Designed miniproteins, single chains, continued (2). Designs and how they scored, part 59

Each design is a single chain, and the fold is of that chain. pLDDT is the mean over its residues in the fold that is shown.

## One batch from the design tools (miniprotein)

Design m6149
Fold by ESMFold2-Fast:
Structure m6149 (fold): chain A 116 residues (1-116)
Amino acid sequence: ARRREIARAIFTYLLMAIEAYKNGDEELADFFYDMARRIARAAGLPELVEAIDKAKELIKQGKFNEALEVVREALRRALGLTDEEIDEIFAESQKEVEELMKNRDALRAQARAALA
């Protein structure tokens, strides 16, 4: 459903932002926050935009779990998703980000080998 797609995309971008921030790439983290905000705005959900802004502040403080909890609660309330649905969507987003990170590292290794 559209609601599940919105939630999955927002979780995916926030998990990508956390990964970028942990790697010291604040510019890339800001890009992913902007992508999440764009999705929330396009969906007409100002409460999600506010939650993403609060999550950004928490991530900068190293409070990653608290940031994800703020967004989880906002998605539950704004989209009318159950806790079970949110947990399922979050797990899907975690798997997606893990695969994207593995593919990026593999691509980077392949490019480095081609230049050697």
Scores: mean pLDDT 81

Design m6150
Fold by ESMFold2-Fast:
Structure m6150 (fold): chain A 56 residues (1-56)
Amino acid sequence: MREEERRREAERFAEGWVEGIKKASSVVDEEEVEELLKKLREAALRILELIEEKQK
C-alpha cells in the first residue's frame, strides 16, 4: 500500500472509533480526545503496515 492510503485509512478508522466512544461516553474531555486520536492514529498506521507486510 502507499503511505498516503495507509494514513487516510488510519485517520478514517480513528475518526470512526472516536465518534463511537463519544456516543458511549459524553464526558470525555477534548484534550484527552486529542491525545487519544494521536495515539490511535499512530497505532492504526502500525497495524496497517503490519498488514501490508503480511500480504507479501
Scores: mean pLDDT 69

Design m6151
Fold by ESMFold2-Fast:
Order: C-alpha cells, then sequence, then structure tokens
Structure m6151 (fold): chain A 62 residues (1-62)
C-alpha cells in the first residue's frame, strides 16, 4: 500500500499493455513485479478509487 508500489503497478500495467492487444490481468502484473496477486488486487482497487487506473470487471484486466 505504499505510493512507490502503486506507481510500479501503474508502470508495469502500461508496459504490458504495449505488448498485448488488451490490458494485463492482475496475475500478469503480479508475475512481472514478483509479488502476490492479492497484493496487486488490493493496489488496483485503491488506484481505481483514486481514479489512477481503470479496471474492466468484464475482462478482469487493468
Amino acid sequence: KTEELKERVIETAGKLAEEKEEGPSIKEIAEELGISQSTVSKLVKELEKEGRVVYDEKSKRV
């Protein structure tokens, strides 16, 4: 829940989105950062509340 970790989640999601036709999943972000999926899920929810990311519930991707 540190700001540094939130920024790394945003940066990693953006980088992965450049390589894929659609945005990355929570699992893909977790694998790239080497952290748990539960941690990424919590950070993505907080970032969504802050308006810093858009999480697509239909595809379950950032």
Scores: mean pLDDT 74

Design m6152
Fold by ESMFold2-Fast:
Structure m6152 (fold): chain A 90 residues (1-90)
Amino acid sequence: SEEERKLLLRAIALILRAIGLEIDLDLAEKKGDREKIEEILKEAEELIEEAEELIEEAKELGDEETLELAEKALERAKKVKERAEELLKK
């Protein structure tokens, strides 16, 4: 369905955003760019919220494929957040 397609595209977009943050964090760490790391932390927190909302929507609809992808996006975003927080403690 069109609705199912839209949910899958949302989940894929969240995964791509998480991958982008992983790359940006690696580059910011190499440069010692604390301001960029703080920006990435905020973006990771926003991505976590969006992934959690999509997980709830997927569960309500019984959309197992969207659920699996959204959970993967959430896990990646949480790892970015944890890594950014760790770097900012130093």
Scores: mean pLDDT 90

Design m6153
Fold by ESMFold2-Fast:
Structure m6153 (fold): chain A 92 residues (1-92)
Amino acid sequence: SEMAEKGAEEAAKRAEESGAKASYEVKGNKVVITAEGVSIPLQFGALAGAVEAELVGAEAEVKIEGDTVTVTVTGKDPEQAAEGARAAGRGF
């Protein structure tokens, strides 16, 4: 949805501003943000961001593969998914 897409875009932009290459995908109330070239300190930031996403009621999962971080945020609705994605993005 458009709301979840805006949240995902903001999170991806935060990752890019931190020097990573970021992309996102939105499917209903699920947002997947992929950031490549993420430094180790920013990987810890992504984990902290996932905790912040859970504080807004979303479900968040982080996968770290080398210097690639994938954050998956699932909300009860697209608005919660958007807020969760923004919260996760603040970790970057």
Scores: mean pLDDT 82

Design m6154
Fold by ESMFold2-Fast:
Structure m6154 (fold): chain A 55 residues (1-55)
Amino acid sequence: GDAELEKAGAEAGKLRKAGDYDEAGKIGEEAVKKNGNTPDAADKLAKAAYEAAEA
């Protein structure tokens, strides 16, 4: 659901900000797959990750 994608995106964004790109990618891919593996799910995760990285 949207909450799972937002949470995973925020975690992935935090990991990218810390330089842990590999773990960030894995978390993002798993969340998108579990939430239908659609472009919409990927977009929601990307937006959450961007917002978390800017915080």
Scores: mean pLDDT 78

Design m6155
Fold by ESMFold2-Fast:
Structure m6155 (fold): chain A 70 residues (1-70)
Amino acid sequence: SRADELIERINEEADRLNAEAVATGDRELLLKSAELSAILLGLVTGKLMGTVTDEDLEKLEKKVKEILEE
């Protein structure tokens, strides 16, 4: 599903940013990873509750892109 694809992408990006932050000591990357993890938690919760819409997914996809682009 679209939600599952977004969950997978956020998890991969958050893990990547966290690994880079740990390797470099870059706190900005750590904060981005934390923001992505917060979005991931909300999305997983919304999916379990059956409340996530296609409009919500589109907005979250845009937000994730903004976080990654600085």
Scores: mean pLDDT 84

Design m6156
Fold by ESMFold2-Fast:
Structure m6156 (fold): chain A 106 residues (1-106)
Amino acid sequence: SAEDELLGELLNRIANASREELPAVVEEAAKRLGLPEELVELMLRHIAETDDLARARALIMLSIELAYRARNRERVWNPAEGKAVEAEPMSAEEILEKAEAMLAAA
């Protein structure tokens, strides 16, 4: 879809953004994808507080993907219920924590 193409374009821009460019790209991505302001604030804080730009880009890309999927309420298989259910909305903090856990496991 056009939104999936936009997501891919924005993620590629984040992957290649300098430290100086990254905040503006994150704000544009959040606005164009309809992501919550609280998530933008947390992502921008992380960029400002970290010396590892490559890890910051990876965390932001995962956070944006997780937020985008949660916003679209994509159906996921729930083994406990034996059926596909809509993904529960995650808070901005939960999105960042999940992205950090995924990067630590990689």
Scores: mean pLDDT 78

Design m6157
Fold by ESMFold2-Fast:
Structure m6157 (fold): chain A 73 residues (1-73)
Amino acid sequence: MKLSQKEIQILGTILKQGGEATAREIAEELNLSQSTVSRHLKNLEKKGLVSYDKKTKRYTITEKGKEAVGESS
């Protein structure tokens, strides 16, 4: 699976936050714009690496997402 460095950083940030985070929290942690983070999160959701909860606006890392960051580099 082809993941960009930014997508790997986003997944790692979600793990550091306890497995779920909002786009805003990820943007603040990585010093990125919320629009940049949201674009990457949409791609990660399409790949099944995160799941979005519309009610809480949180992205939860999936088991596939954990595996994807575990092989980092």
Scores: mean pLDDT 80

Design m6158
Fold by ESMFold2-Fast:
Structure m6158 (fold): chain A 65 residues (1-65)
Amino acid sequence: MEEQEELKKRAEKLRELATRLGVPEAISLIDQALEAIDKGDIEKAKELLNQAVTVLRKALEERQK
């Protein structure tokens, strides 16, 4: 139901954040999500973006330690 263009913009924003935070694992997941969007695999793209968010959260928690 969401347009591919909207998911692509969300993925690009998350990629910028992951780059600023220095989390290469999250960048890799987001790049895979962008490829899934280009293939029209919207469900896989959403799953990969959710995994990237989880990785970013864990990285921030470890960084505060």
Scores: mean pLDDT 79

Design m6159
Fold by ESMFold2-Fast:
Structure m6159 (fold): chain A 57 residues (1-57)
Amino acid sequence: MEELKRMIRLAAKFILGTPEHLRESMYESTVLTLAHRFGLSEEEVRERIEEEIEKLK
């Protein structure tokens, strides 16, 4: 769980730091990678990343 939390936080920071025109494709790619790596649904990974993005705003 610690690794998942760390990866989600890094993903949120990475997405926020990505230029707007690349952000959507990077978000989608990151969600797929993390979902596959941790055996989670894409929806669950999206929710976790969105929560971290909101906390970082």
Scores: mean pLDDT 79

Design m6160
Fold by ESMFold2-Fast:
Structure m6160 (fold): chain A 62 residues (1-62)
Amino acid sequence: MSAAARAAAGEARRLGLDEATVERVARLAQKYSEAAEKGDEKAAREYQEQLRAVLREAGVEA
């Protein structure tokens, strides 16, 4: 996992999110980082949108 994905997972755990949600957050953050590095703007945007949706549904302020 990238440092960004690890940081996102750690913050999700600190906020009391369930393990499945923490894993989804880490996975989406990792996919976003990979897409951004490859220049896949469309994929990066989709992963960022999914990450925001997961966090908002879990009660995290957007």
Scores: mean pLDDT 77

Design m6162
Fold by ESMFold2-Fast:
Structure m6162 (fold): chain A 57 residues (1-57)
Amino acid sequence: SMEAIELLQKKLGLSKENAEKAVEVIRSLGLEAGTQLLVREGGLSEEEAREIAELAT
């Protein structure tokens, strides 16, 4: 969770509060759907998105 927050801040420029909310959304969606959300809405590569989603779930 903490590592996912740090990566979301670094990769997407999110505040800590917004990164924490994003982690909660990813966790509720699960690994596969969370990864796809980060690719489509976050503009991350599939590799970066998967790493963050794995740390969030």
Scores: mean pLDDT 83

Design m6163
Fold by ESMFold2-Fast:
Structure m6163 (fold): chain A 55 residues (1-55)
Amino acid sequence: DDQKITAVRITNEAIEVAEKEGLEAGLEYARKKGREAGLPQSVIDAIVESVKAHM
């Protein structure tokens, strides 16, 4: 499932951004990269919630 692999990668990258630059920067990264990857909005929303849960 290519979308699942992409979502996990973006989530991990967004958490790293959030740890270095703050939560808002991580969430913006997740939304931008999810959109660029062509992920459905529901998947992007799930990534955003995952980043929030880890911070």
Scores: mean pLDDT 85

Design m6164
Fold by ESMFold2-Fast:
Formats: C-alpha cells, structure tokens, sequence
Structure m6164 (fold): chain A 60 residues (1-60)
C-alpha cells in the first residue's frame, strides 16, 4: 500500500526530528503519517498505535 509506505517515511522523518531535539517537527511528521493512513482507509491497528505512541512522546 503506497499510503502505508508514505506513512512509514513520515514516521522515519519524525524519529529523526526526535533524535535532533525537534519534537514539534516530529509531532507534525507523525500527524501527517496518521492522516495518510486514515484518508486511505488503512486499518493496520498495530501501526496506528505505534505512531500514536510516538506522537504522544513528541508532545511531552
């Protein structure tokens, strides 16, 4: 699924931003990943949960 692949790219960008101490930019990347999955009807619950957890961590 192209949408799932794109979401994983945004997750990688967010993870890199977290490593560089940019949690606001990381949160934006994780939000884009979740939006892509929702707009394209992706129901991979494990992936969605993983990204939601990363987003919560970026918002701390």
Amino acid sequence: DVAEALALIYVAIGNLDMEKGRPEEAAEAYEKALQLLKENGVTNEDLIRYIEEKLEEARK
Scores: mean pLDDT 83

Design m6165
Fold by ESMFold2-Fast:
Structure m6165 (fold): chain A 63 residues (1-63)
Amino acid sequence: SAEKEKKKKLKEEIYKLLVEITNTTDREKQLKLVEEIIELLKKEGADIDLEDAREVLEEQIES
């Protein structure tokens, strides 16, 4: 279905950004990548709390 294809594409884009976060030690760049993930989720109309998502991603950086 079109919905499955859209979800797969979104997952691939998010995965790419997450890999970039793990490959950098620059805090400013990590925060910028987090914002890109949040913007993708917002653009695709993801039914999640964007503030909670941002917090989870920032926790991943701090760990």
Scores: mean pLDDT 74

Design m6166
Fold by ESMFold2-Fast:
Structure m6166 (fold): chain A 64 residues (1-64)
Amino acid sequence: APSPRERLIAANEAAAEELRARIAELRSKPNPSEREQLLILLYEAVLGSTELVVERLRAALAAA
């Protein structure tokens, strides 16, 4: 069975993929509303934080 750390990495990678898909979908719109533009900024901020968490967890796993 995967370790708690491996499960946490997988969950965060899945969340990052969902965020990338939503950002791509919103960016594909020819005339995004102000609300949709704000959502892109929010999703990009969350994605950046999520990717940083994955990087740190993977570094910790490699060091173990």
Scores: mean pLDDT 84

Design m6167
Fold by ESMFold2-Fast:
Structure m6167 (fold): chain A 73 residues (1-73)
Amino acid sequence: NALDLVKKGAEEAGLSPETAERVAQAAVNAMKTHGVDGAIRAAALTVRELAPDATDSQIAKVGKAVVDAAESI
C-alpha cells in the first residue's frame, strides 16, 4: 500500500523507522486531501520537524518515494 511504500522509501533515505512511519502517515493523509503535491510538502515538513539535520538529498528521496507510491495507486 502507499503508506508502506513511503515508509520504506523514507527508511532507505536514512530516516529512523519511527520517523519514517510518521512521514508516511503525513504524506498519505495529505495525498487524500491535497493530491501528490500536498503529500510531497507534508512529507518534507515532517522530515524537517522530526529530523532537522536531514539533508536535501534525503528529503528529495522521500519525495520520490511519495511520487512512486501515488503512481502505484
Scores: mean pLDDT 83

Design m6168
Fold by ESMFold2-Fast:
Structure m6168 (fold): chain A 77 residues (1-77)
Amino acid sequence: LEEKTKEAAELVRKGLLAAKEGDIEKAVEYFEKAREVAKDNPKAAEYLEKAKEAIKEGDIEKAERYAMAGVLELLNA
């Protein structure tokens, strides 16, 4: 994996773990960092932004779907 892709994936993993633990503030922070790392891939960044919004809405299942889509965009770029 390219270093940026690996970093974004790790941030996504930490964000989802924080969300599942109920730490929504920390989860949002991790997803904002992941989106920033992924900014050179607009589609991946868009998916990560949608995942962040889903976390804010309390929809962790939706957040996981968008986060997975974003990471897959980075892996298949």
Scores: mean pLDDT 82

Design m6169
Fold by ESMFold2-Fast:
Structure m6169 (fold): chain A 61 residues (1-61)
Amino acid sequence: MEPFLARAVKDQPKLTPLSLELKKGDLVEVLREVNENWWLVKNLKTGETGYVGKAFLEKLE
């Protein structure tokens, strides 16, 4: 999968040691769709990578 940009549509708390904390409006690069509910992303503000729930993200055109 080619990486693409997405925006957090709501806050995600740090749910697990492997998940990423996001604030609404944060820009991320989606690196991998891991399963139907979780994407591996890079936070463009912090440079950190982690898992984010798909429901928390909106794909950018």
Scores: mean pLDDT 79

Design m6170
Fold by ESMFold2-Fast:
Structure m6170 (fold): chain A 70 residues (1-70)
Amino acid sequence: MKSLGEQYVERFEELLKRLKEEGYSDEEIEKIFNEALKLLEEEMREKGVSEEEIKEVIERMKKIKEEILK
C-alpha cells in the first residue's frame, strides 16, 4: 500500500495538473503550490511525521511542480 507521504504527493500532482488544464498561470500555480506546501508541512508535523520524511516529501513535490510547469 502507498504511504501517507506517497498519497499526498499523488494528490498534489493531480491538483497541479488540473490547475494547469484549467488555464491558471505558472505564477498562480506556484503561489497555490507554496501555500499548500506550508499547510501540508504543518499537517505532517501534527501527525508526528519525522523532519527527514517531511523534507523528502517537500523535495519530491518541488520536483513534480518543475516537471508539470515545463
Scores: mean pLDDT 78

Design m6171
Fold by ESMFold2-Fast:
Structure m6171 (fold): chain A 71 residues (1-71)
Amino acid sequence: MPIDEVEVNEAMVRMAAAIAKRELVTAGKEEEAEKLAEEAEKEVEELGDELDVEKAKEIIEKLFKKTEEAL
């Protein structure tokens, strides 16, 4: 059973978003957490089948950078 590359990339972005959300919520920044999670989901949805490893990495890097800047 071959793993769908797009499905794996979506899972990686969603996992990164969940980690970022948890970090911000723990810091008392629930609004920033929700906004970052929404932005990540929107980017995944907009890219769809174009979500390759490179694009997934860029989204994850932006997520963690925004999380660090918000903390």
Scores: mean pLDDT 78

Design m6172
Fold by ESMFold2-Fast:
Structure m6172 (fold): chain A 59 residues (1-59)
Amino acid sequence: MEVLEEAVEELKKRHNIPDELLQEAYRRAKEEMEKRGITSKEEALDLIERHLLQLARES
């Protein structure tokens, strides 16, 4: 999904995030977007950020 790929690039520029965490957050966000029918870039960014914060706490 191009929207998710654009969101990933934004987050890479805003934060120093390991690729492993970014990849897992992307996967979780993609699953949630498909489940909820979300197609907007803004919601994709929010979902990836939420999953990244959760993953960072799990480390």
Scores: mean pLDDT 71

Design m6173
Fold by ESMFold2-Fast:
Structure m6173 (fold): chain A 82 residues (1-82)
Amino acid sequence: SQRSIRGLISTLNDAISQLRSGDVDGALTLVQNAIDGLQRNFSDTPFGQQALQHVQDALDSLRSGDVDSALQHLQDAIQTLS
């Protein structure tokens, strides 16, 4: 639904804000919540699959300590959902 998409965009924007403030642990929690939401509600849609790939790439970047790449992947996910 449109409301669920806005909720996901809000969660991803919150993750970006946490990363910009240096809260990597907070961002990891929000990124995992976004993955769960995308899998639950949009896994059967092309835009949902594409957004999920971007968010998963962001999670992998955060786990490797690459915050700049994670920010780019989160922005790409938001663009896919917009």
Scores: mean pLDDT 88

Design m6174
Fold by ESMFold2-Fast:
Structure m6174 (fold): chain A 58 residues (1-58)
Amino acid sequence: AEEAVRKLLAAAKALNDEGHIAMTEEEFRRLLKEKYGITDEELQAAVDYNRAAARAAA
């Protein structure tokens, strides 16, 4: 689970550096899977982690 979060965060940073921050969540997920090879299980674990972090920060 932690490995999936770290992998997603690294990929998200790279996409932001390329200027992809304005894309939809759906397009962002597709790029993560296609460009960085993130599996559906890894992506789901990272999304769940980010939701928990977002709730704590709200």
Scores: mean pLDDT 64

Design m6175
Fold by ESMFold2-Fast:
Structure m6175 (fold): chain A 72 residues (1-72)
Amino acid sequence: ADAIAEELRRAALEEGLPEELAELLGELVRAALTGDEARAEEVAAQLEPALRDPEILEKAMRAFRRVLEKLA
C-alpha cells in the first residue's frame, strides 16, 4: 500500500500536478488498498472539484496508468 501510494504521488508530480493533489491521490490509493472506506470517501471529496478540470483529470489518469504499468 505505502509503496504504491508513493509511486502514484511521484508519478502525479512528474505529470505536473500540484503537490497537494499528488498527496491526495496517494492518500486515496493508500485508503483504498487498506480498506479504509471512510478515509477514501473523505479524500475523494477533496479531489472531486480539482478533477472536474479536464487537464487535471488527464494528468491524474496518466499518473495512474504509469503506476499500473509498473505493477504489471
Scores: mean pLDDT 80

Design m6176
Fold by ESMFold2-Fast:
Structure m6176 (fold): chain A 80 residues (1-80)
Amino acid sequence: MSEEELIEEILREFDKTMEENKDKPVDEAVSIFQEKAKEILERAKKELSPRQVIILNMELIARFVDYLLKLKNPEAEKLL
């Protein structure tokens, strides 16, 4: 498996985790997402180059920020 393929597989797993938990209470969902992201990044740093770990981290942050923006900024949801 290439680094690119591994990142794609990890992102699919994270996306599925977010989908399964998106309807949970915000505090619980955020806690689950943060814990999963930390676990993924710790594993990734052992298997991916530093550059690929940064890319993965940015992709995870982008997904997390989108989720939080939709919840905390209802006005932003109208614009996005």
Scores: mean pLDDT 75

Design m6177
Fold by ESMFold2-Fast:
Structure m6177 (fold): chain A 93 residues (1-93)
Amino acid sequence: NEYLLLGKKYFLEGKYDEAIEYYEKAIEIDPDNAEAWFNLGRVYFEKALATEDEEERKKLLEKAIEAYRKAIELDPDNEEARENLKEVEKALE
């Protein structure tokens, strides 16, 4: 999936909004792509950590939780997704 590759490229460049756009396009084509959901969770979490606004940060953390939960549903053996989910939940405290 070309969109998954573009999402990864923009994520590595710190271009979170572009990364989100391309991961969402990858999911639109293949909703069962566990890797796309996992990476979408990572982008939302990193964007949340870069965000100064408390309300926006909370919304981004909630989106990261949703994406990681979907990644775990599709790939229950993804231990990294489970550990990242715990980190996001702790960040909401």
Scores: mean pLDDT 89

Design m6178
Fold by ESMFold2-Fast:
Structure m6178 (fold): chain A 69 residues (1-69)
Amino acid sequence: SMHEKKDEVEREVLNLLIRESPEVAALVRQIGAANPAPEVTALVRALREALERSDGDARAVVEEILASL
């Protein structure tokens, strides 16, 4: 279904971001600690915002992921 596909994509994006940057992995842990049960959508949004404020390489990764959706 659409919701299942969206969840799968968000998980893949999150995993890719974590693999690309230890800083992203640390951010995910920090968000999880502050919010006992955050939704994947909220985590992906926060990570995307953080990466868009980073170096051009990080922004390019996010843009490529969005283009493949």
Scores: mean pLDDT 57

Design m6179
Fold by ESMFold2-Fast:
Structure m6179 (fold): chain A 82 residues (1-82)
Amino acid sequence: ELKEFLRKLLREKADVPDEVVEELAKIAEELYKKNLPEELMFDLLKRAIFGALMKHTDLSEEEAEKIAEEVAKEVVEYLLSK
């Protein structure tokens, strides 16, 4: 479910490989299981998404930063709402 949620969010904003979506979902799940503070989980997830976008897409740094922030926020809200 988290993987599908991430795929939907990323599909609307960027073209990323399924392998990248799976890796980001795994990172998000691991961060959640570690019971980290919300702000730290958000920051780490945002950085992971930004790095993935910069490696796997032709997005500008500015666009990748904005997308990473928006997606990380939505994912953290999704995880905390369960």
Scores: mean pLDDT 82

Design m6180
Fold by ESMFold2-Fast:
Structure m6180 (fold): chain A 55 residues (1-55)
Amino acid sequence: SKEEIEAEYSKKVLEVNEEFQARAADATPDERAALLAEYKKKVEEIHSEYDEKLK
């Protein structure tokens, strides 16, 4: 259902955000820049995937 898809989307975004926060906490500035780029890419991929499903 749409509700299940929305719940899955929210969970995936939260998991990616939590992973980024945990990895960034002890990272150097260079590592943080790389992690931020990776985070943005993952969020964009999730958005693209769910834009088709959430109607």
Scores: mean pLDDT 81

Design m6181
Fold by ESMFold2-Fast:
Structure m6181 (fold): chain A 84 residues (1-84)
Amino acid sequence: SMEKEIEELIELVEELIKALEEKDYEKAKKLAEELKKRAEELGYEELAEAFEGLVELLEKEEIPEEEREKIIGTLRQTIEYIRS
């Protein structure tokens, strides 16, 4: 069901947040790639584009701490928006 697929999407976003908090950028990139694919399949085009941008950012060698914190904050807001 669509509802279950959305719940699985939220769980993956929570895993991505944890990977970013742990500075595991390899895991974060893999999770962002999976999230992009799932968002595309669900028709969330803007969300898929956001995850694609995150994948491109994570391919860079180092992410500034301020950028990392901003990304985590945006992802937390995204979960709240999806749950609303």
Scores: mean pLDDT 82

Design m6182
Fold by ESMFold2-Fast:
Structure m6182 (fold): chain A 81 residues (1-81)
Amino acid sequence: MSLEELTAEAVRLAREAVEYERKAKEALAAGDEEKAKEYAEKAQEAIARLGELLEETRRRHGEEAAERVAEAVERAIEEAL
């Protein structure tokens, strides 16, 4: 993957994690514990994949590239909140 593709995928995973966390909280507030658990698990999966992607970026493209991807992720999270 190119650095641009890695950045796009990391941003996508970050937004996915935020969305599933939001849905989990909404389901819990509605009393749907099963749905809340499902969304929470999906959020955790997205977070795990994001962590792996950031570590791969650091190993293949170096620390500066990983920091740039992390900055893009933080911006995406701020925009989603």
Scores: mean pLDDT 84

Design m6183
Fold by ESMFold2-Fast:
Structure m6183 (fold): chain A 96 residues (1-96)
Amino acid sequence: LTEEQEDEIFLAIVELTLAVGIVAAKNRGEYEAADILSEALDKVSQALENKDYDTAIKILKEAREKVEKVASPELAADHKRLFDRVIKLIEERKKK
């Protein structure tokens, strides 16, 4: 794969992972948490398209904190794991 194709696949994985979080929140009727994730998805996608990994990580950390304040304990725990995984993926991509 070319580096450009690897960047596209990486972006798709991050977007899909956050989209799963949005669907999980909506399925639980937790629309405020879903809205926070949707906004984070838009901002993270823009940052990653510009290869601004530090901004993407910052957005995800801020979104994680906001979700923790509004989500049920079960959803907050699931979303914390999701945010931690996505942040780690971006940190690993930044090293390449």
Scores: mean pLDDT 87

Design m6184
Fold by ESMFold2-Fast:
Structure m6184 (fold): chain A 86 residues (1-86)
Amino acid sequence: MKVVLTFKNLTEEQKQEELEYAKRLEERGYKVEVKIDGDTLTITIENVSVPEMIGYALRAIGLGLDGAEVRIKFDGDTLTITVTFP
């Protein structure tokens, strides 16, 4: 299974935090691809388990409760999460 995380309206500090998170995932043996387009960061993670996908969805919901706009969808075996910070 695959997770695509897209973060929009990132500050430089938030961007560095998410890049460090992606690096930790890669160190844990996940196949991670990172793309940066201005204030938008996209992280693609392959070979994710179902419990890990649920964890990503719950984390995104938490960001929504903290004021971010969150969109979550499933398409086949892919979980796509888009987070837009205020």
Scores: mean pLDDT 80

Design m6185
Fold by ESMFold2-Fast:
Structure m6185 (fold): chain A 64 residues (1-64)
Amino acid sequence: DLKDLLERLQRLLAERQQRIQQLQQLRDLYDKRSQQFEKQGQTLSSEYYRNLSKDIDRKIEELK
């Protein structure tokens, strides 16, 4: 019984870590897109993706 509870807890922790990793990848993708739009002179699109990246970063910190 205790072993089953520990296995479930470990699974839930692994799922949370996986979600954090997915959010980190999404943040990095938005940062990259922001930089690409900046190079293209599309400042509004660059700012949009930069703001999305910052929002994701805040969500990552809340999950830690």
Scores: mean pLDDT 84

Design m6186
Fold by ESMFold2-Fast:
Structure m6186 (fold): chain A 64 residues (1-64)
Amino acid sequence: TEEAARAANAAAVAAALGDAERAKRGSQMTGIYGGKPEAAERAAEAAERGDAAASAQWSTLAAQ
């Protein structure tokens, strides 16, 4: 879902900026839009660590 992809990406961006609460909310919204919230959480953690490749892979999975 496009909405799930946007929510997962928002979670990753928030995590990269150090906003843990917004990252968590983005992961939850990913699930609400039919995505996988655990994968969105993994993407946020990778983004926080600066691992852009892992973050992109998990965000793609979260949108499914």
Scores: mean pLDDT 76

